# Designs tried in a protein design run: designed miniproteins, single chains, continued (2). Part 113

Each design is a single chain, and the fold is of that chain. pLDDT is the mean over its residues in the fold that is shown.

## One batch from the design tools (miniprotein)

Design m7932
Fold by ESMFold2-Fast:
Structure m7932 (fold): chain A 71 residues (1-71)
Amino acid sequence: MMEEETKKIIEKVGEELARRALEAGDTESAEKIREATEHLLSKIKEVTKVVEEASEAVKEIKEAVEKLAEE
């Protein structure tokens, strides 16, 4: 079940990054990460056939988090 595997990856990555941002006191980054994660999960449910692109979107979230941390 490709959508299930991708969903788990996005959830774990999003939760981990949001938690770390929140621990650092960066509530804005944590909120953005959670919103992006929820958006990706919603899109996966709608368009399961593009599951492989969802994995790339997870990388984009990581890159966005790194940018926010460098600000």
Scores: mean pLDDT 72

Design m7933
Fold by ESMFold2-Fast:
Structure m7933 (fold): chain A 89 residues (1-89)
Amino acid sequence: ELEKKLEELKKKVEEFEKEAKAQGLEVKSEVELFDADSGIKVVAGRIVAWKDGKLVGAREWFYAEGDDQAAVEAIRAEYEAALARAAAL
């Protein structure tokens, strides 16, 4: 189920990466599937684009499988915060 979301997201990210590169943009993309300790599984993806060394765009996807919506939102917030910290380095 999430494995299908992972494959769909990989194809979607590859298509966006191809389009961005066709426009002359430099891109970095990441797609991951991880198991959070609360029994929630997450599929997340990000693509970031630069032109002439300047950040020009970013797109993110987040899918989570689990019954605890508060835990899902907490994991999403941690994921977004971790990406923000990584981008600031």
Scores: mean pLDDT 70

Design m7934
Fold by ESMFold2-Fast:
Structure m7934 (fold): chain A 96 residues (1-96)
Amino acid sequence: SKVEYFEKLLRELEDRVWEIARTKSPEEFARETAKLFREAAEKLSGIDPLAAKVLRDYAERFEKLLEEGASREEILQAVSDALAKLHLYVEILKAS
């Protein structure tokens, strides 16, 4: 199903994001996470255009944090919040 695809994609996205968080600088973490969210949005664009837009909006937020010289903690908080909201969206879709 579309929901199962999104859930799998989100799990894969989350795993890669936290791997980058452990191994990369804050600047690389923000940049690579934004790229991963944009790639996930492309995969979802034909399946759930609204979810794709949300992922692109988060990518833009991470890019802005990078431009503003945000701390590692600020980037981690923003990414954690984004992933939590995406998990909530998947649970809402599953309940529908």
Scores: mean pLDDT 86

Design m7935
Fold by ESMFold2-Fast:
Structure m7935 (fold): chain A 69 residues (1-69)
Amino acid sequence: DEEERKRAIERMEEVARRAEELSRSLGQMIRDGLEKMVAEGASAEEIERFAEAAEAVVDGLLAFRQAAA
């Protein structure tokens, strides 16, 4: 479904933006990963799974940053 894939890509872009606020390198790594997945023809489900994993990492780092401040 093209709409599902579009939403998955948009979710990944949001995760990359949040990650970039923590680290430009982390944000770029997520963007590069998304671009590679899209170029390789990844499905909406594959992109969503990557988004879930990336979001968990970003949320963990944000929680650590808040606790360490």
Scores: mean pLDDT 81

Design m7936
Fold by ESMFold2-Fast:
Structure m7936 (fold): chain A 82 residues (1-82)
Amino acid sequence: SSLDERARATIAEIREMVAEMERLGILSPSMQREADEVIDELNRALAQNAPDSVKRSLILQAEALLGVFEMHRSVSLRLDPP
């Protein structure tokens, strides 16, 4: 479904952001844990064919987390450029 495609795209976006932050040396252990937890929840929802309302809620949560990571990356690059 289009929601499943969006969920997979969001997982890929989080993984790419985590990899970039790790490469830049700005990824904290707590950020890694939060990313892993959200990815695990989305993967479980996809595997178990959760209701669309659950999938939408998890996608929105994942997108909010991605926004927080993007903000952290932006601030880190401004204060201590790699």
Scores: mean pLDDT 86

Design m7937
Fold by ESMFold2-Fast:
Structure m7937 (fold): chain A 124 residues (1-124)
Amino acid sequence: MLTKKDLVVFVTTPGTSEEALAAATATIKKLHEQGILVGLLAEEGAPYDESARPYIKFGMAYSPDMPLEDAIIDFLELVKTEYSFERVVLVPVDPALRPALEAAAPVVSERIGIPVEVAALEDL
């Protein structure tokens, strides 16, 4: 169960489908209405739904040449300057990204000192 102490980070790539992006936007709005902190971490060239903008507290683009764990760490360090959270939930908007996020999560968790987990969009 998500709480107001969680940061939910939606991760997008150029491979993100219009259907997946629309589903993510609906979930982002729902989480924002619940008072959950929502971030967006987008690979350069990823599609963006402008209708999600009012519901995202922090957004960052990352280079595909950067290791994914380093991109996530840089993003979380920036979010920590303005917002407090006790757990991070990474959400692959492209399901193909899930194995990479699951590999990155323990590395990120160790470096930031906060629990990091991966959840599917449909589990939110």
Scores: mean pLDDT 85

Design m7938
Fold by ESMFold2-Fast:
Structure m7938 (fold): chain A 101 residues (1-101)
Amino acid sequence: MLSVEDLERMRRASEELARISREKAEEAAKSDSPLAEEIAELYRKAAELAEEAARLAEEAIRLAPTDRAKADELGREAFEKEVEASLYVMEAAILELEAKR
C-alpha cells in the first residue's frame, strides 16, 4: 500500500510530467514537421492526464489520515493516469524521431 511519502513523490512526479508535456506540446506546435499537430496533441493529452494524476494524488494525501481505503483507491487511480500519460509521451517521442527521417 502507498505511504503518504509515496503519494507525495507521485504528486511531484505527475506535476513535473505535466509541466514538461505542456512545454513539449507548445514546442511541437511551432515545428515545421508534417507531424507537428499530431505530436502536439499527444503531448497535450499526456499533460492533461498527468495534471489529473497530480490532483488525485493530492486528494489521496488529504484523505489518508481519515479514510485510508479512499486514499488507496485515489492513489491507484493517480498511478494509472500517470502510466497512461507516460505512454502518450513515449508515442509523441517516437513520432518526433520518425519526423526527422
Scores: mean pLDDT 87

Design m7939
Fold by ESMFold2-Fast:
Structure m7939 (fold): chain A 107 residues (1-107)
Amino acid sequence: MLSLEEVKKILLESINEELEKYNLPKVVELEFGKDEENNNKLLLKLTFEDGTRHVVEITLEGKKIILKYGDKEKVIELDKEYESIQEFLSEEENLKLLGKAIAELLK
């Protein structure tokens, strides 16, 4: 299983790689906010190099990851079910997929 620091690093690198393709500011810091009563929901707090801060809501529902940012929504269809969002984030390929989707949502 990936450590929290490895998860953050892979996700940050994946987001920034895609943001660079869109000529957008890089993310310099990310933090996970947890919903203590819902293990399938995560708040991703992003700090950009220009000092702006944004929050992306990530929800796991069956075979779907639902990303929300303001009035924007993106759905990722999964090939299998995960028991928790933490299990989903334990796979490097899922972090790369998530990072790309987050960057697309932010443009």
Scores: mean pLDDT 81

Design m7940
Fold by ESMFold2-Fast:
Structure m7940 (fold): chain A 66 residues (1-66)
Amino acid sequence: MPDVPPLPERLEGRSEQEVIDRLRALLEAGGWTVLSAEVRDGVATARVRDRDGHEATVEVPGIVLP
């Protein structure tokens, strides 16, 4: 079965912290463990661990901030 994170094509928030919190919630809802997350220059980046213990980096480049 393909295991893909339930990520939207873009994330919006009023602050970088709000975007980070939203990304974390989405990844955790999908069964992923969030090891780290940050927003820099309109890109949200998270280090995650899947259910099989494999680590990956996910990026959402469509970050919308005020």
Scores: mean pLDDT 73

Design m7941
Fold by ESMFold2-Fast:
Order: C-alpha cells, then structure tokens, then sequence
Structure m7941 (fold): chain A 100 residues (1-100)
C-alpha cells in the first residue's frame, strides 16, 4: 500500500530526528549514522517489495533503537527515551499492518 509506505516513511523520519537528538545528548554521532543507513536500506527494500530484506532491516533498526533507549536511560534522559519508544511502537504497528 502506497499509503502505508508513506506513513512508514513519515514515522521513520520522525524517529531518525529523535535518534539524532539522542546521539547529540550522549555524544555518540556514529549511533545516528548507523540508524540512518539501516533506515535507508529498509526504505529501499520497501520500494522494491523485497519483504524479506524489509523485515531484516526493520529488525536491525529496532535493535539499534533499543540500544539508543538503553543509553538514554543510563544517562537519565527518560523523557527522550519514552518518546523514541512511542514512535518505535507506532512504526511497528504500521509495519505489521503493511505486512498483512
């Protein structure tokens, strides 16, 4: 669905902005670069209707987001961690709908 692909792209861009903020707050710019690269591969897989690659890169992105959340919590940045969790949960719901 083009509509779901557009929603996935918007949620992913929102999440990447939050991850970039997290990278700034924790002093880990490589974390943001890694997340962006994985997101780009996920979007490329979606455009090619390569569902196996899309699932693989989604899992990698989720793992990276989990590490960001853990780093933020260790740094006492609970509010930003909760914001990232919320957007990641929404992204997961939309992706599950896309796969249905």
Amino acid sequence: SDELKEELKKLLEELLKLVEEAARQTGRPGLAESARRTAERFLEALEKDDLEAAKKYFDKFGAAAGLVIAELREAGREELAERIEKVMKELTKVFDEYLS
Scores: mean pLDDT 86

Design m7942
Fold by ESMFold2-Fast:
Structure m7942 (fold): chain A 79 residues (1-79)
Amino acid sequence: SELDRAVEAVRRIAEILEKEGVMAPGTADVLERTAREIAEKHGVEGVVRMARALLDYARAKGASPEAIEEMERIVKELE
């Protein structure tokens, strides 16, 4: 479903942030749970906004250009 796809996108972005050292190991599980809660209460739009916010956070924390490009691709797939 569109909702499952959006939640999966947040999880994939969170995993990239963990690999980049921007987020501690295990935060991806927390962010996936948060995305599911947002999806059920605030719709797919809320999850898409969350994904965009994580991308902005990655840029601010100095994630690699390659990681940013992959995250941008994931976000575009939701739009």
Scores: mean pLDDT 86

Design m7943
Fold by ESMFold2-Fast:
Structure m7943 (fold): chain A 69 residues (1-69)
Amino acid sequence: SLEEQIREQLKQIIELGKKIGWEKEGEDVARFLQRHYDRHRDDEERRRQILQAAQTVVTAYEEKLKALE
């Protein structure tokens, strides 16, 4: 479900943020995206856009982690 997808992406942001030294930034971004997602409960299109934003953050954090290895 879309809810499962956003939950997984936000979890990845927090976990990756810790690994790259951006623990607070990752937590702040995840909280912002979660709140924004919750506000748009009846707007599936907006929720998909928020999921895409979360996926973009995950990709950026994964690329940074690879550069540190």
Scores: mean pLDDT 86

Design m7944
Fold by ESMFold2-Fast:
Structure m7944 (fold): chain A 91 residues (1-91)
Amino acid sequence: SVDELLARLEEVAAELAERIRNGEDTSSLEAEVRRLALQLYLASRNREERDALIERVKAIFDKYGDLLAAQRAAVLDILSAVDVLEAAVRA
């Protein structure tokens, strides 16, 4: 469900923030953030649901301010970009 995907994104964001603070490798969590963003995009049925989802994602990342700004931008780009699915199908 969307709520389960958002709960997982919140957990991954928290762990990602901790690893960044500790100077640890984040590559696996970065990949999981992108996968979760794609799953959230695919789970949205219409524009209204997607707009609501974007606001919930913003709330998750805003807790971390500048620390996760790049990851926030990447997730929002995936959620707002129709061409991301076309690129994935062509790859």
Scores: mean pLDDT 78

Design m7945
Fold by ESMFold2-Fast:
Structure m7945 (fold): chain A 65 residues (1-65)
Amino acid sequence: KKQVIRDVAFDLLVVAARNLGGDVRIEGGEIIVTARLDDPQVLAELENIAQGMGELLGLKTRLIR
């Protein structure tokens, strides 16, 4: 139950990031979110999504461009 909820929540966050022009990958135990736009509102939303992913999986997150 807990694992299924976590997996679904993570998938939804990946979809949200993608809709904002972001991409998500996991490398070296970190969640890496790549932003394609330097719009401050888009970057703030992607940062919130990255933080949510990090809390959900217990991993560090990075936002890159």
Scores: mean pLDDT 76

Design m7946
Fold by ESMFold2-Fast:
Structure m7946 (fold): chain A 80 residues (1-80)
Amino acid sequence: MEARMEEARKEAEYFLELLKERVKEASKVLSKDEILEKVEEDIEEFVESLKEKYNLSDEEARKLYEELRARAEEIIEEVY
């Protein structure tokens, strides 16, 4: 496994820990649809930042996005 991708995945794990707390707090005032929209935007921006920071390919960035999206949906389903 490329070291760059491994470091990107570590930052992604930290992002998901923060996301879990944010989703719990947001669930008090936002609907499920509203939080899904905001989380989608946050993931897109985060993956783009990792792509720049670690010089990831479009394919690597897409795979990371798909993984983060799936795990974020699981977090939202647990809370809502």
Scores: mean pLDDT 81

Design m7947
Fold by ESMFold2-Fast:
Structure m7947 (fold): chain A 93 residues (1-93)
Amino acid sequence: MTEEERRRELKIGLATIVAAVEARKAGLPSEERLEIAEERYRKIKTEMSEEEIEELARKGLELLREYIEKNAPSEEEKERALKLLEEIEKFIE
């Protein structure tokens, strides 16, 4: 897989996180959240423009950061997860 392909797949993954976070906020069970994420992944991959994918990926990064801040089980895990997120942001630029 090329770096360009990996970058695109990461953007799609981040965009998919938006749907998963919204489903969690709605109190849906884990199985339904997975189905929603899978449907969003398909739609993003087949129906969205590159501009739409990039915008949604940025929203996904922001939501994921907020999720980590609120839900990390420890300060150490929080710092580790935020550092990984920062590396992902650099890669997809």
Scores: mean pLDDT 74

Design m7948
Fold by ESMFold2-Fast:
Structure m7948 (fold): chain A 75 residues (1-75)
Amino acid sequence: MEEEKKEIEERLKEVEERARELARKYPQFADQLNAIRDLGVRAVRLALDAGDLEAARKHIEEMEEAIERYEKQAE
């Protein structure tokens, strides 16, 4: 459980940084990417606090999918 929480926390940090870098490269998406980061981080932290690792992983997956959509639009 603790190892799984660390995995999720590290994955969350990677997703947050990815969103920040994408917003820096494509300012036109900055507001949307910042919203995904702010809402997603809150959702993951609430799930981790509740001990719901499945929900935490799902929220990270949703953040990753949203970021990928903006990356594709930036092509």
Scores: mean pLDDT 82

Design m7949
Fold by ESMFold2-Fast:
Structure m7949 (fold): chain A 75 residues (1-75)
Amino acid sequence: SSSVEAVVSLPVPLAAGLLVRELLSENPNKDLILETLRRLAPRLSPAQRARLREAAEKSHDPELGAEVLRILDEA
C-alpha cells in the first residue's frame, strides 16, 4: 500500500518511531504494522527492537502484539 511505501522510505529511526506509535494506538492498522515491520526488521538497531517489543507487549491487540514479537525474534 502507499502507506507502507511511505513509512519504509523514511530513515529507520523515524519509521520505527511511527510503528511504535501505531502499535500503541487504540485502533492500530495491523496490515501497515506487519508489512512495514517485515521490510524493516533486518535494519533495526537493538534499541529500536527493544522499543518495538515494549510497544507490542502494550498493544491493545494481543494477536498483533504476538505476531510483532515473533517477527522481531526471527529477524
Scores: mean pLDDT 83

Design m7950
Fold by ESMFold2-Fast:
Structure m7950 (fold): chain A 55 residues (1-55)
Amino acid sequence: LREKAEEAGLTLEQLAFLAGLPVEKVRDYFEGKVELSEAERRRIEAALEWARKQK
């Protein structure tokens, strides 16, 4: 997921904003400190798909 965000040219702040999640939670997830719920994971995937479609 982190690699996909970087390929899409998204910062953690932009990805969190698009997914409707706190930046801190997205950062901690990428660092392996927390696990996301199914709904939160789907929001991140949707945000990444949307960003890739723009580019």
Scores: mean pLDDT 74

Design m7951
Fold by ESMFold2-Fast:
Structure m7951 (fold): chain A 76 residues (1-76)
Amino acid sequence: SLEDVVQETKEKLDKLEALAQSNNDEKTHKKIIEELKALKAEIDQILRTAPDSPYKQQLQQLKERIEKLIAEIEKK
């Protein structure tokens, strides 16, 4: 369900954010960016096919969080 997708995405994003904050090596940062880009691609696919619902808005907000985190890691 879209509710499950939102929950799983939040959990994955929180984990990746924590890893980015606790690890400062380039290899780990590259892996985190790869995982974030994959997560963003999954959200983009769902947003293209999902019916209008509050979950679609939540997914859009999660996508924006992912884009900001990628930019922050790449800026380091």
Scores: mean pLDDT 84

Design m7952
Fold by ESMFold2-Fast:
Structure m7952 (fold): chain A 97 residues (1-97)
Amino acid sequence: MKPEVKEKEFEAESEEEAALEVGRYLVEVLEEALKKGKFPKISMEGTVENGKITFKIKVEFLDLEEAQKVTSFRTREEFEEFLERLKEEVERMEAAR
């Protein structure tokens, strides 16, 4: 099947703010991938210009067979474990604000 692709650009004034915005978006997109029975292939590009941090994130939703060739996640359980750890990290960053 044709892979579903999600792209978003973020702008932040600090590394902590960039990490929080990126983390929130990744949690949302990865939960959507998990709900759809897909596996994420994540690509990120970051630039720093005039004290401004810009991140471009691309997430491709892959079927399990395709995902096993291009991602470190071999099982749904590994993906779920990663997502739970990411949620905990985002929650810790939000609690620090």
Scores: mean pLDDT 72

Design m7953
Fold by ESMFold2-Fast:
Structure m7953 (fold): chain A 75 residues (1-75)
Amino acid sequence: SHDQAMNIMTAAAQRASQIMRQYVATTDPTQQAALRAQMMAVADSTIAQMSTISDDARTTAQVFRDQMRAVADSM
């Protein structure tokens, strides 16, 4: 449903925000690498969940995943 898709995307955005806050709070390269990996895990989990709703939701999640990858690569 639309509400289910919105809840999944909202949870993903909140988790990504939390990871970014942790990233800016650390200067340890090992921790930074782990946080980048966690961001990609959130993106992958989001696409898997959205794929159970519809093809349109999956496509939206793929765009989100591409954006998350670009952010992670720039971190």
Scores: mean pLDDT 83

Design m7954
Fold by ESMFold2-Fast:
Structure m7954 (fold): chain A 74 residues (1-74)
Amino acid sequence: SNYDRMVALMGELYAEFRAFARSNLSEAEAAAEEGRFAKALHEVLEENRDASVEEVEAKMREKREEFLAEVKAK
């Protein structure tokens, strides 16, 4: 289903971000950024319920790039 596809992508993006954050930040900073990123992905799903799966996936990937850039700036 489209929902299962989006949930799978969310899990993949979260796992990628978690690995990057843990490699580049302190334990406390990584945990905080992981929580912020998880919340942001959840908000994309909630705010874009009427959007196509492709649009939701694009927005989730955009959030990944935003959060990765923030970690790189620290």
Scores: mean pLDDT 84

Design m7955
Fold by ESMFold2-Fast:
Structure m7955 (fold): chain A 80 residues (1-80)
Amino acid sequence: SAAKKAEEERILKAFLEGMEGLKEFIENAETEEELKLAEEALKQAEGLLESLKPKVSEETYKKMEEALEEVKEVLEEKKE
């Protein structure tokens, strides 16, 4: 339905915007405390992604999972 498609598009957009914001936060982080906050936010985002899995298509889930993985990579690079 159009309503279900709109809901899925809203979920995807919100998740991607959240991941982009977290990525920017990590790239600008200067302290260990900021990196710890980013790790906690990432863990919460992982939990959110799992809870959204039954609400979205496999294609949408893959896009969200890819965005989350990019944030994980940026965080690990920043720790180096």
Scores: mean pLDDT 86

Design m7956
Fold by ESMFold2-Fast:
Order: structure tokens, then C-alpha cells, then sequence
Structure m7956 (fold): chain A 85 residues (1-85)
């Protein structure tokens, strides 16, 4: 639905902002429809002339939009390790 799209876009943009703030990279995001009614957030991450892309899957769970999986870049893995500490 449109409300699900808006929730997914908000979550994806907040994630991009946090990742950019932590890593110092320039992080762009685009949202698209995924398989099985899910959403995909495509992140473009640029740091020190290197460009990486990642795609994460978003789905609605208990009324909230959440990350359910995806292919993460090395910078995103580093950021997640930092957040988990």
C-alpha cells in the first residue's frame, strides 16, 4: 500500500543517514517494489572514490516496517558491528 511505501522509504532514509554519519561516506537510497509484496531499498555508498551498492529487503511486521534481509556491503557490516557493541 501507499502507507507501506512511505514507511519503507522513511526507514530506508533514516538508515542511510545513520550509515553516512557513522562511516563518513556519501549514502544514497532508492526504494523499489520487491518480491512477494516486500520492498527493496538500494543503497549507493561512496567513500574515497570507491562505490559500493547494497540491496536490503523491507517488510511489514506487527504494523511496523522492518529490515528482513539483504546483501550488505562491507561498510554496512562494519556499521552494524559498531551498533551492536
Amino acid sequence: TEAEREAAEKLAREWAKEMSEYTGATVGVALRPGADGNWEAVFVIEKDGKVETSTVTLARRDGEMVFVGGKLSELEKEFLAYKAA
Scores: mean pLDDT 72

Design m7957
Fold by ESMFold2-Fast:
Structure m7957 (fold): chain A 98 residues (1-98)
Amino acid sequence: GMEAIDYGAELAQRVKERLLERGVPREDAALASFATFVAASQNPPATPEQVAEYARGVVLREHERLAERTGDPQLLEHGKRVAEIAAEASREAAEELA
């Protein structure tokens, strides 16, 4: 319903702002924000931990794919770090908004 979408949008915006403040690149912050929106817009709504796990998985998977396509293992190491920051930011924001 509209309520779940509104919650997802608000949470996604807060996560994006937190990630940018923590020095995460815009592209990675946008990806994590979108992942958070998808998880939070479900009915029943995902728990803070479920939102965090989903954001981590999406960010990590995309960087694994980029590393495989480019042959650059540093992209995977970067992706692991960003995935952890994204999971923490998503959990914190979801807990505060609950």
Scores: mean pLDDT 86

Design m7958
Fold by ESMFold2-Fast:
Structure m7958 (fold): chain A 72 residues (1-72)
Amino acid sequence: TAEEALELAERGAKIAREGRELIAQGNILQGTGLVLRGIGLATEGYLIAKRLIEEGDESEKAKRAIEIAESI
């Protein structure tokens, strides 16, 4: 659903940002792991949202999920 896509993109973006903050603090391995995890979640949200839009879903939530995922 568009709601699930948005939720995944938002959680992925948050986790990726937390990972980047850890890298900045010198926690390279932990931070890199979180960045990869965040990208994975956001990619799942992106793929769901993209499929919905291709199927004619005009929802703002689906469009927003893509915008958030692309911002990572």
Scores: mean pLDDT 82

Design m7959
Fold by ESMFold2-Fast:
Structure m7959 (fold): chain A 62 residues (1-62)
Amino acid sequence: SAAAVAARLAELEARKAQIQQLIAELTQQLQKNPDNKNLQAALAQYQAELARIDAEIAALKA
């Protein structure tokens, strides 16, 4: 079980890093195009996924 938890944490941490980079990029694009609904929707989706990943990481470390 410890090996499976470690593998899942590594997967979640890798995805979290990718999502954080995408959020940073989308945030920069929104500064230039604040009314772009597609960018707003994409940012909201990635923020929701980040929250889900953080919750799963917390649960696995409990």
Scores: mean pLDDT 89

Design m7960
Fold by ESMFold2-Fast:
Structure m7960 (fold): chain A 113 residues (1-113)
Amino acid sequence: SAAEQALTKALEAAYELFKQSAEELVNWYSNDEDALLEGLHMLIQSFQDKVIALGKEALAKGVAKSDVISQVNALYQKVREYLKKLTEDKEEGIVEKILETAEQNGEKAIAEI
Protein backbone atom coordinates (compact mmCIF):
# COMPACT_ATOMS: atom_id res chain seq x y z
CA SER A 1 0.00 0.00 0.00
CA ALA A 2 0.98 3.69 -0.24
CA ALA A 3 1.25 3.84 3.57
CA GLU A 4 3.55 0.76 3.60
CA GLN A 5 5.77 2.35 0.90
CA ALA A 6 5.86 5.61 2.91
CA LEU A 7 7.01 3.67 6.01
CA THR A 8 9.73 1.86 3.99
CA LYS A 9 11.05 5.18 2.57
CA ALA A 10 10.93 6.91 5.99
CA LEU A 11 12.81 4.04 7.69
CA GLU A 12 15.41 4.01 4.86
CA ALA A 13 15.88 7.80 5.25
CA ALA A 14 16.27 7.41 9.05
CA TYR A 15 18.84 4.63 8.50
CA GLU A 16 20.91 6.78 6.07
CA LEU A 17 21.02 9.63 8.62
CA PHE A 18 21.94 7.10 11.35
CA LYS A 19 24.90 5.83 9.25
CA GLN A 20 26.11 9.39 8.52
CA SER A 21 25.94 10.31 12.24
CA ALA A 22 27.70 7.08 13.30
CA GLU A 23 30.54 7.63 10.78
CA GLU A 24 30.91 11.21 12.08
CA LEU A 25 31.18 9.92 15.69
CA VAL A 26 33.88 7.39 14.68
CA ASN A 27 35.85 10.19 12.96
CA TRP A 28 35.47 12.65 15.90
CA TYR A 29 36.34 10.08 18.61
CA SER A 30 39.03 8.10 16.73
CA ASN A 31 41.33 8.32 19.82
CA ASP A 32 38.65 8.09 22.57
CA GLU A 33 36.79 4.77 22.61
CA ASP A 34 34.80 5.64 25.79
CA ALA A 35 33.47 8.85 24.17
CA LEU A 36 32.69 6.88 20.99
CA LEU A 37 30.77 4.24 22.98
CA GLU A 38 28.73 6.94 24.79
CA GLY A 39 28.06 8.81 21.51
CA LEU A 40 26.88 5.62 19.78
CA HIS A 41 24.62 4.75 22.76
CA MET A 42 22.99 8.21 22.51
CA LEU A 43 22.64 7.89 18.72
CA ILE A 44 21.03 4.41 19.06
CA GLN A 45 18.57 5.79 21.65
CA SER A 46 17.64 8.77 19.41
CA PHE A 47 17.20 6.35 16.49
CA GLN A 48 14.88 4.15 18.63
CA ASP A 49 12.65 7.18 19.39
CA LYS A 50 12.43 8.02 15.65
CA VAL A 51 11.66 4.39 14.65
CA ILE A 52 8.90 4.16 17.31
CA ALA A 53 7.34 7.42 16.06
CA LEU A 54 7.44 6.22 12.42
CA GLY A 55 5.98 2.82 13.37
CA LYS A 56 3.12 4.39 15.35
CA GLU A 57 2.36 6.78 12.46
CA ALA A 58 2.24 3.81 10.05
CA LEU A 59 -0.18 1.96 12.39
CA ALA A 60 -2.39 5.09 12.56
CA LYS A 61 -2.45 5.14 8.71
CA GLY A 62 -3.68 1.51 8.61
CA VAL A 63 -0.46 -0.46 8.04
CA ALA A 64 -0.79 -3.93 9.63
CA LYS A 65 1.15 -4.27 12.92
CA SER A 66 2.85 -7.45 11.60
CA ASP A 67 4.16 -5.50 8.56
CA VAL A 68 5.44 -2.64 10.76
CA ILE A 69 7.19 -5.10 13.12
CA SER A 70 8.67 -6.99 10.12
CA GLN A 71 10.14 -3.78 8.64
CA VAL A 72 11.50 -2.63 12.04
CA ASN A 73 13.11 -6.07 12.63
CA ALA A 74 14.75 -5.94 9.17
CA LEU A 75 15.97 -2.39 9.89
CA TYR A 76 17.59 -3.37 13.21
CA GLN A 77 19.31 -6.35 11.52
CA LYS A 78 20.88 -3.82 9.09
CA VAL A 79 21.79 -1.51 12.01
CA ARG A 80 23.55 -4.34 13.91
CA GLU A 81 25.46 -5.50 10.78
CA TYR A 82 26.48 -1.90 10.00
CA LEU A 83 27.64 -1.21 13.60
CA LYS A 84 29.62 -4.49 13.68
CA LYS A 85 31.49 -3.42 10.50
CA LEU A 86 31.88 0.19 11.69
CA THR A 87 33.48 -0.92 15.01
CA GLU A 88 35.38 -4.06 13.81
CA ASP A 89 38.77 -2.38 14.54
CA LYS A 90 37.80 -1.52 18.15
CA GLU A 91 38.28 -3.58 21.34
CA GLU A 92 35.98 -6.66 21.34
CA GLY A 93 34.24 -5.57 24.58
CA ILE A 94 33.23 -2.24 22.99
CA VAL A 95 31.89 -3.99 19.86
CA GLU A 96 29.88 -6.42 22.04
CA LYS A 97 28.37 -3.57 24.14
CA ILE A 98 27.32 -1.59 21.04
CA LEU A 99 25.71 -4.60 19.34
CA GLU A 100 23.94 -5.55 22.61
CA THR A 101 22.61 -1.97 22.94
CA ALA A 102 21.32 -2.02 19.33
CA GLU A 103 19.60 -5.41 19.91
CA GLN A 104 17.97 -4.25 23.17
CA ASN A 105 16.83 -0.95 21.60
CA GLY A 106 15.33 -2.83 18.63
CA GLU A 107 13.39 -5.11 21.02
CA LYS A 108 12.16 -2.05 22.98
CA ALA A 109 11.07 -0.30 19.75
CA ILE A 110 9.02 -3.36 18.72
CA ALA A 111 7.49 -3.64 22.23
CA GLU A 112 6.52 0.08 22.21
CA ILE A 113 4.91 -0.12 18.71
Scores: mean pLDDT 87

Design m7961
Fold by ESMFold2-Fast:
Structure m7961 (fold): chain A 89 residues (1-89)
Amino acid sequence: MRIRLSPYQHRVLALLFEDFQLPLPPPGEVSLAQLQQWLDQLRAAGYLNLVPFLRGREPDVRALSPEELQAIIDAVHQAILPQYPELAP
């Protein structure tokens, strides 16, 4: 299954990856396996542990619905908004 990231979602992920010196995610469509790899990298960097609904959880993005994956991306965005207010709608 492939997930399409909006330019905004890609920008959010790019900023997180830059902060932790991780490989920049490509724009456009991504596979679930690639998204799993990115989320594992963000977890290792500590970012996903900062979002309230992911505290104490270990999500397997390969088993998640598109709606659950979107919720994770939205939560990551909400976690960084105070540092990057220009990303606010």
Scores: mean pLDDT 53

Design m7962
Fold by ESMFold2-Fast:
Order: structure tokens, then sequence, then C-alpha cells
Structure m7962 (fold): chain A 75 residues (1-75)
């Protein structure tokens, strides 16, 4: 439960950053992919966000929580 809450906050922060980036223009390939995935499907967008978060410099505990959410969304 706690891990899920922490991951949700991270996702919310990323979502806000994506929205801000889209308003400024789609220059980064990552931002473009996320915007396109969001239009294609909500699960696709969330999966992409989780994958990018996993590539970032994060703690092992956070990585585990992200991986668990990714598995659930992959269903």
Amino acid sequence: DKEVEEVEEIINTILENIKANLSKGLQDPIAKELAEALKKGEKEAKIKILEYLLKDDISEETRKALEELLKKLEK
C-alpha cells in the first residue's frame, strides 16, 4: 500500500511535467511518445511512463514498486 502511494505521487509529478512539456512544444522524443501513447490508450501511456521512470536514477525500493505496477498494467 505504501509503495503504491509513493509510486502514484511520482507518476502524478511526471504527468504534470508531461503536460507542461506538451504546452511548450513536443521537442523531446520521450514527450512525443508519451503523448501519442496517451491518445492510443491510457494503459499504454502509464506503461511508457513507468518504463522511463525505471531508466532514471531511482532507489531499488522505488524500482520494485514501479515494476509491480508495470506488471499489473501489462495485463
Scores: mean pLDDT 67

Design m7963
Fold by ESMFold2-Fast:
Structure m7963 (fold): chain A 95 residues (1-95)
Amino acid sequence: EMEKRRLAIEAGATGGLSMMYVAASEIGAISLSDAATGERIRAIAREGIAEVQAIADEGVKLALEGGKKEEVEKLQQEALRAARETAARLDELAA
C-alpha cells in the first residue's frame, strides 16, 4: 500500500515537472516571437500541457490501482516525451 502511494507520487511529480518544462519553453518562445506567432505558441503549449496532464493522471491512477511498475514508468516516459516534443515545436516556431 505504501509502495502504491510512492509510485503515484513519482508519476505525479514527473507530470508536474513535464508541464513546467512546457510552460518555460512557452515563455521563451513568446519572448522571441511576433504577436501572431505568439498566439500559435500559446495554443500549442496549452494542448501540450493538457496532453502531459492526461498522461500523468493515467499514471497516478494506474499506480493507485496497483498497476505494474513497468507500465507506470512507461506512462512517465510518455509524459516526458510529449513535453519534449511540444517544447521542440515551440522552439521551431520562435526561430
Scores: mean pLDDT 86

Design m7964
Fold by ESMFold2-Fast:
Structure m7964 (fold): chain A 82 residues (1-82)
Amino acid sequence: MEEAEKEIEELRKRLKEAIRSGDKKELEEIAEEAERKAKELEKRGDKKLALEFDIIAGLARIAVGVLRIIERNEERKRLEEE
């Protein structure tokens, strides 16, 4: 349990930095790691810890989605520019 709490803190720190840097690859890796840990914890009955990892995974997935929307809007503007 204590080890999972440390992993949560590390993932939150990585998530914050990846969002700040716009690193989609790191965000996708964070999401995958968090999703795997959530499933493992849920199977063991650790629903509260599983939920914490699910939240991190969800936030990482949302961040990737937002970055993709920004990229598409930038590409669209480039095509519309003279």
Scores: mean pLDDT 81

Design m7965
Fold by ESMFold2-Fast:
Structure m7965 (fold): chain A 82 residues (1-82)
Amino acid sequence: LVEELRRKAEEYLKKAEEEPDSLEFARYLGRAFLYRVTADNLEAIENGETASDDLKATKTITTSMLKALGAPEELLEWVEKK
């Protein structure tokens, strides 16, 4: 999962580099950033590196980011279960 999100971030970054339209360029950069941050948060949750008192907040933020990226419900459920 985290690896797939990181690959998606790289994919969108490459699309941004090839995009001549400045608005679409900005949208691709935004998506690349969201994928990267989401991957970092998921890795922290999976490895138990998030403090227990901050875990719920981190899960909520990560779930919101995944939802914004159009992630399937299966991924949202995985984050909530952790």
Scores: mean pLDDT 68

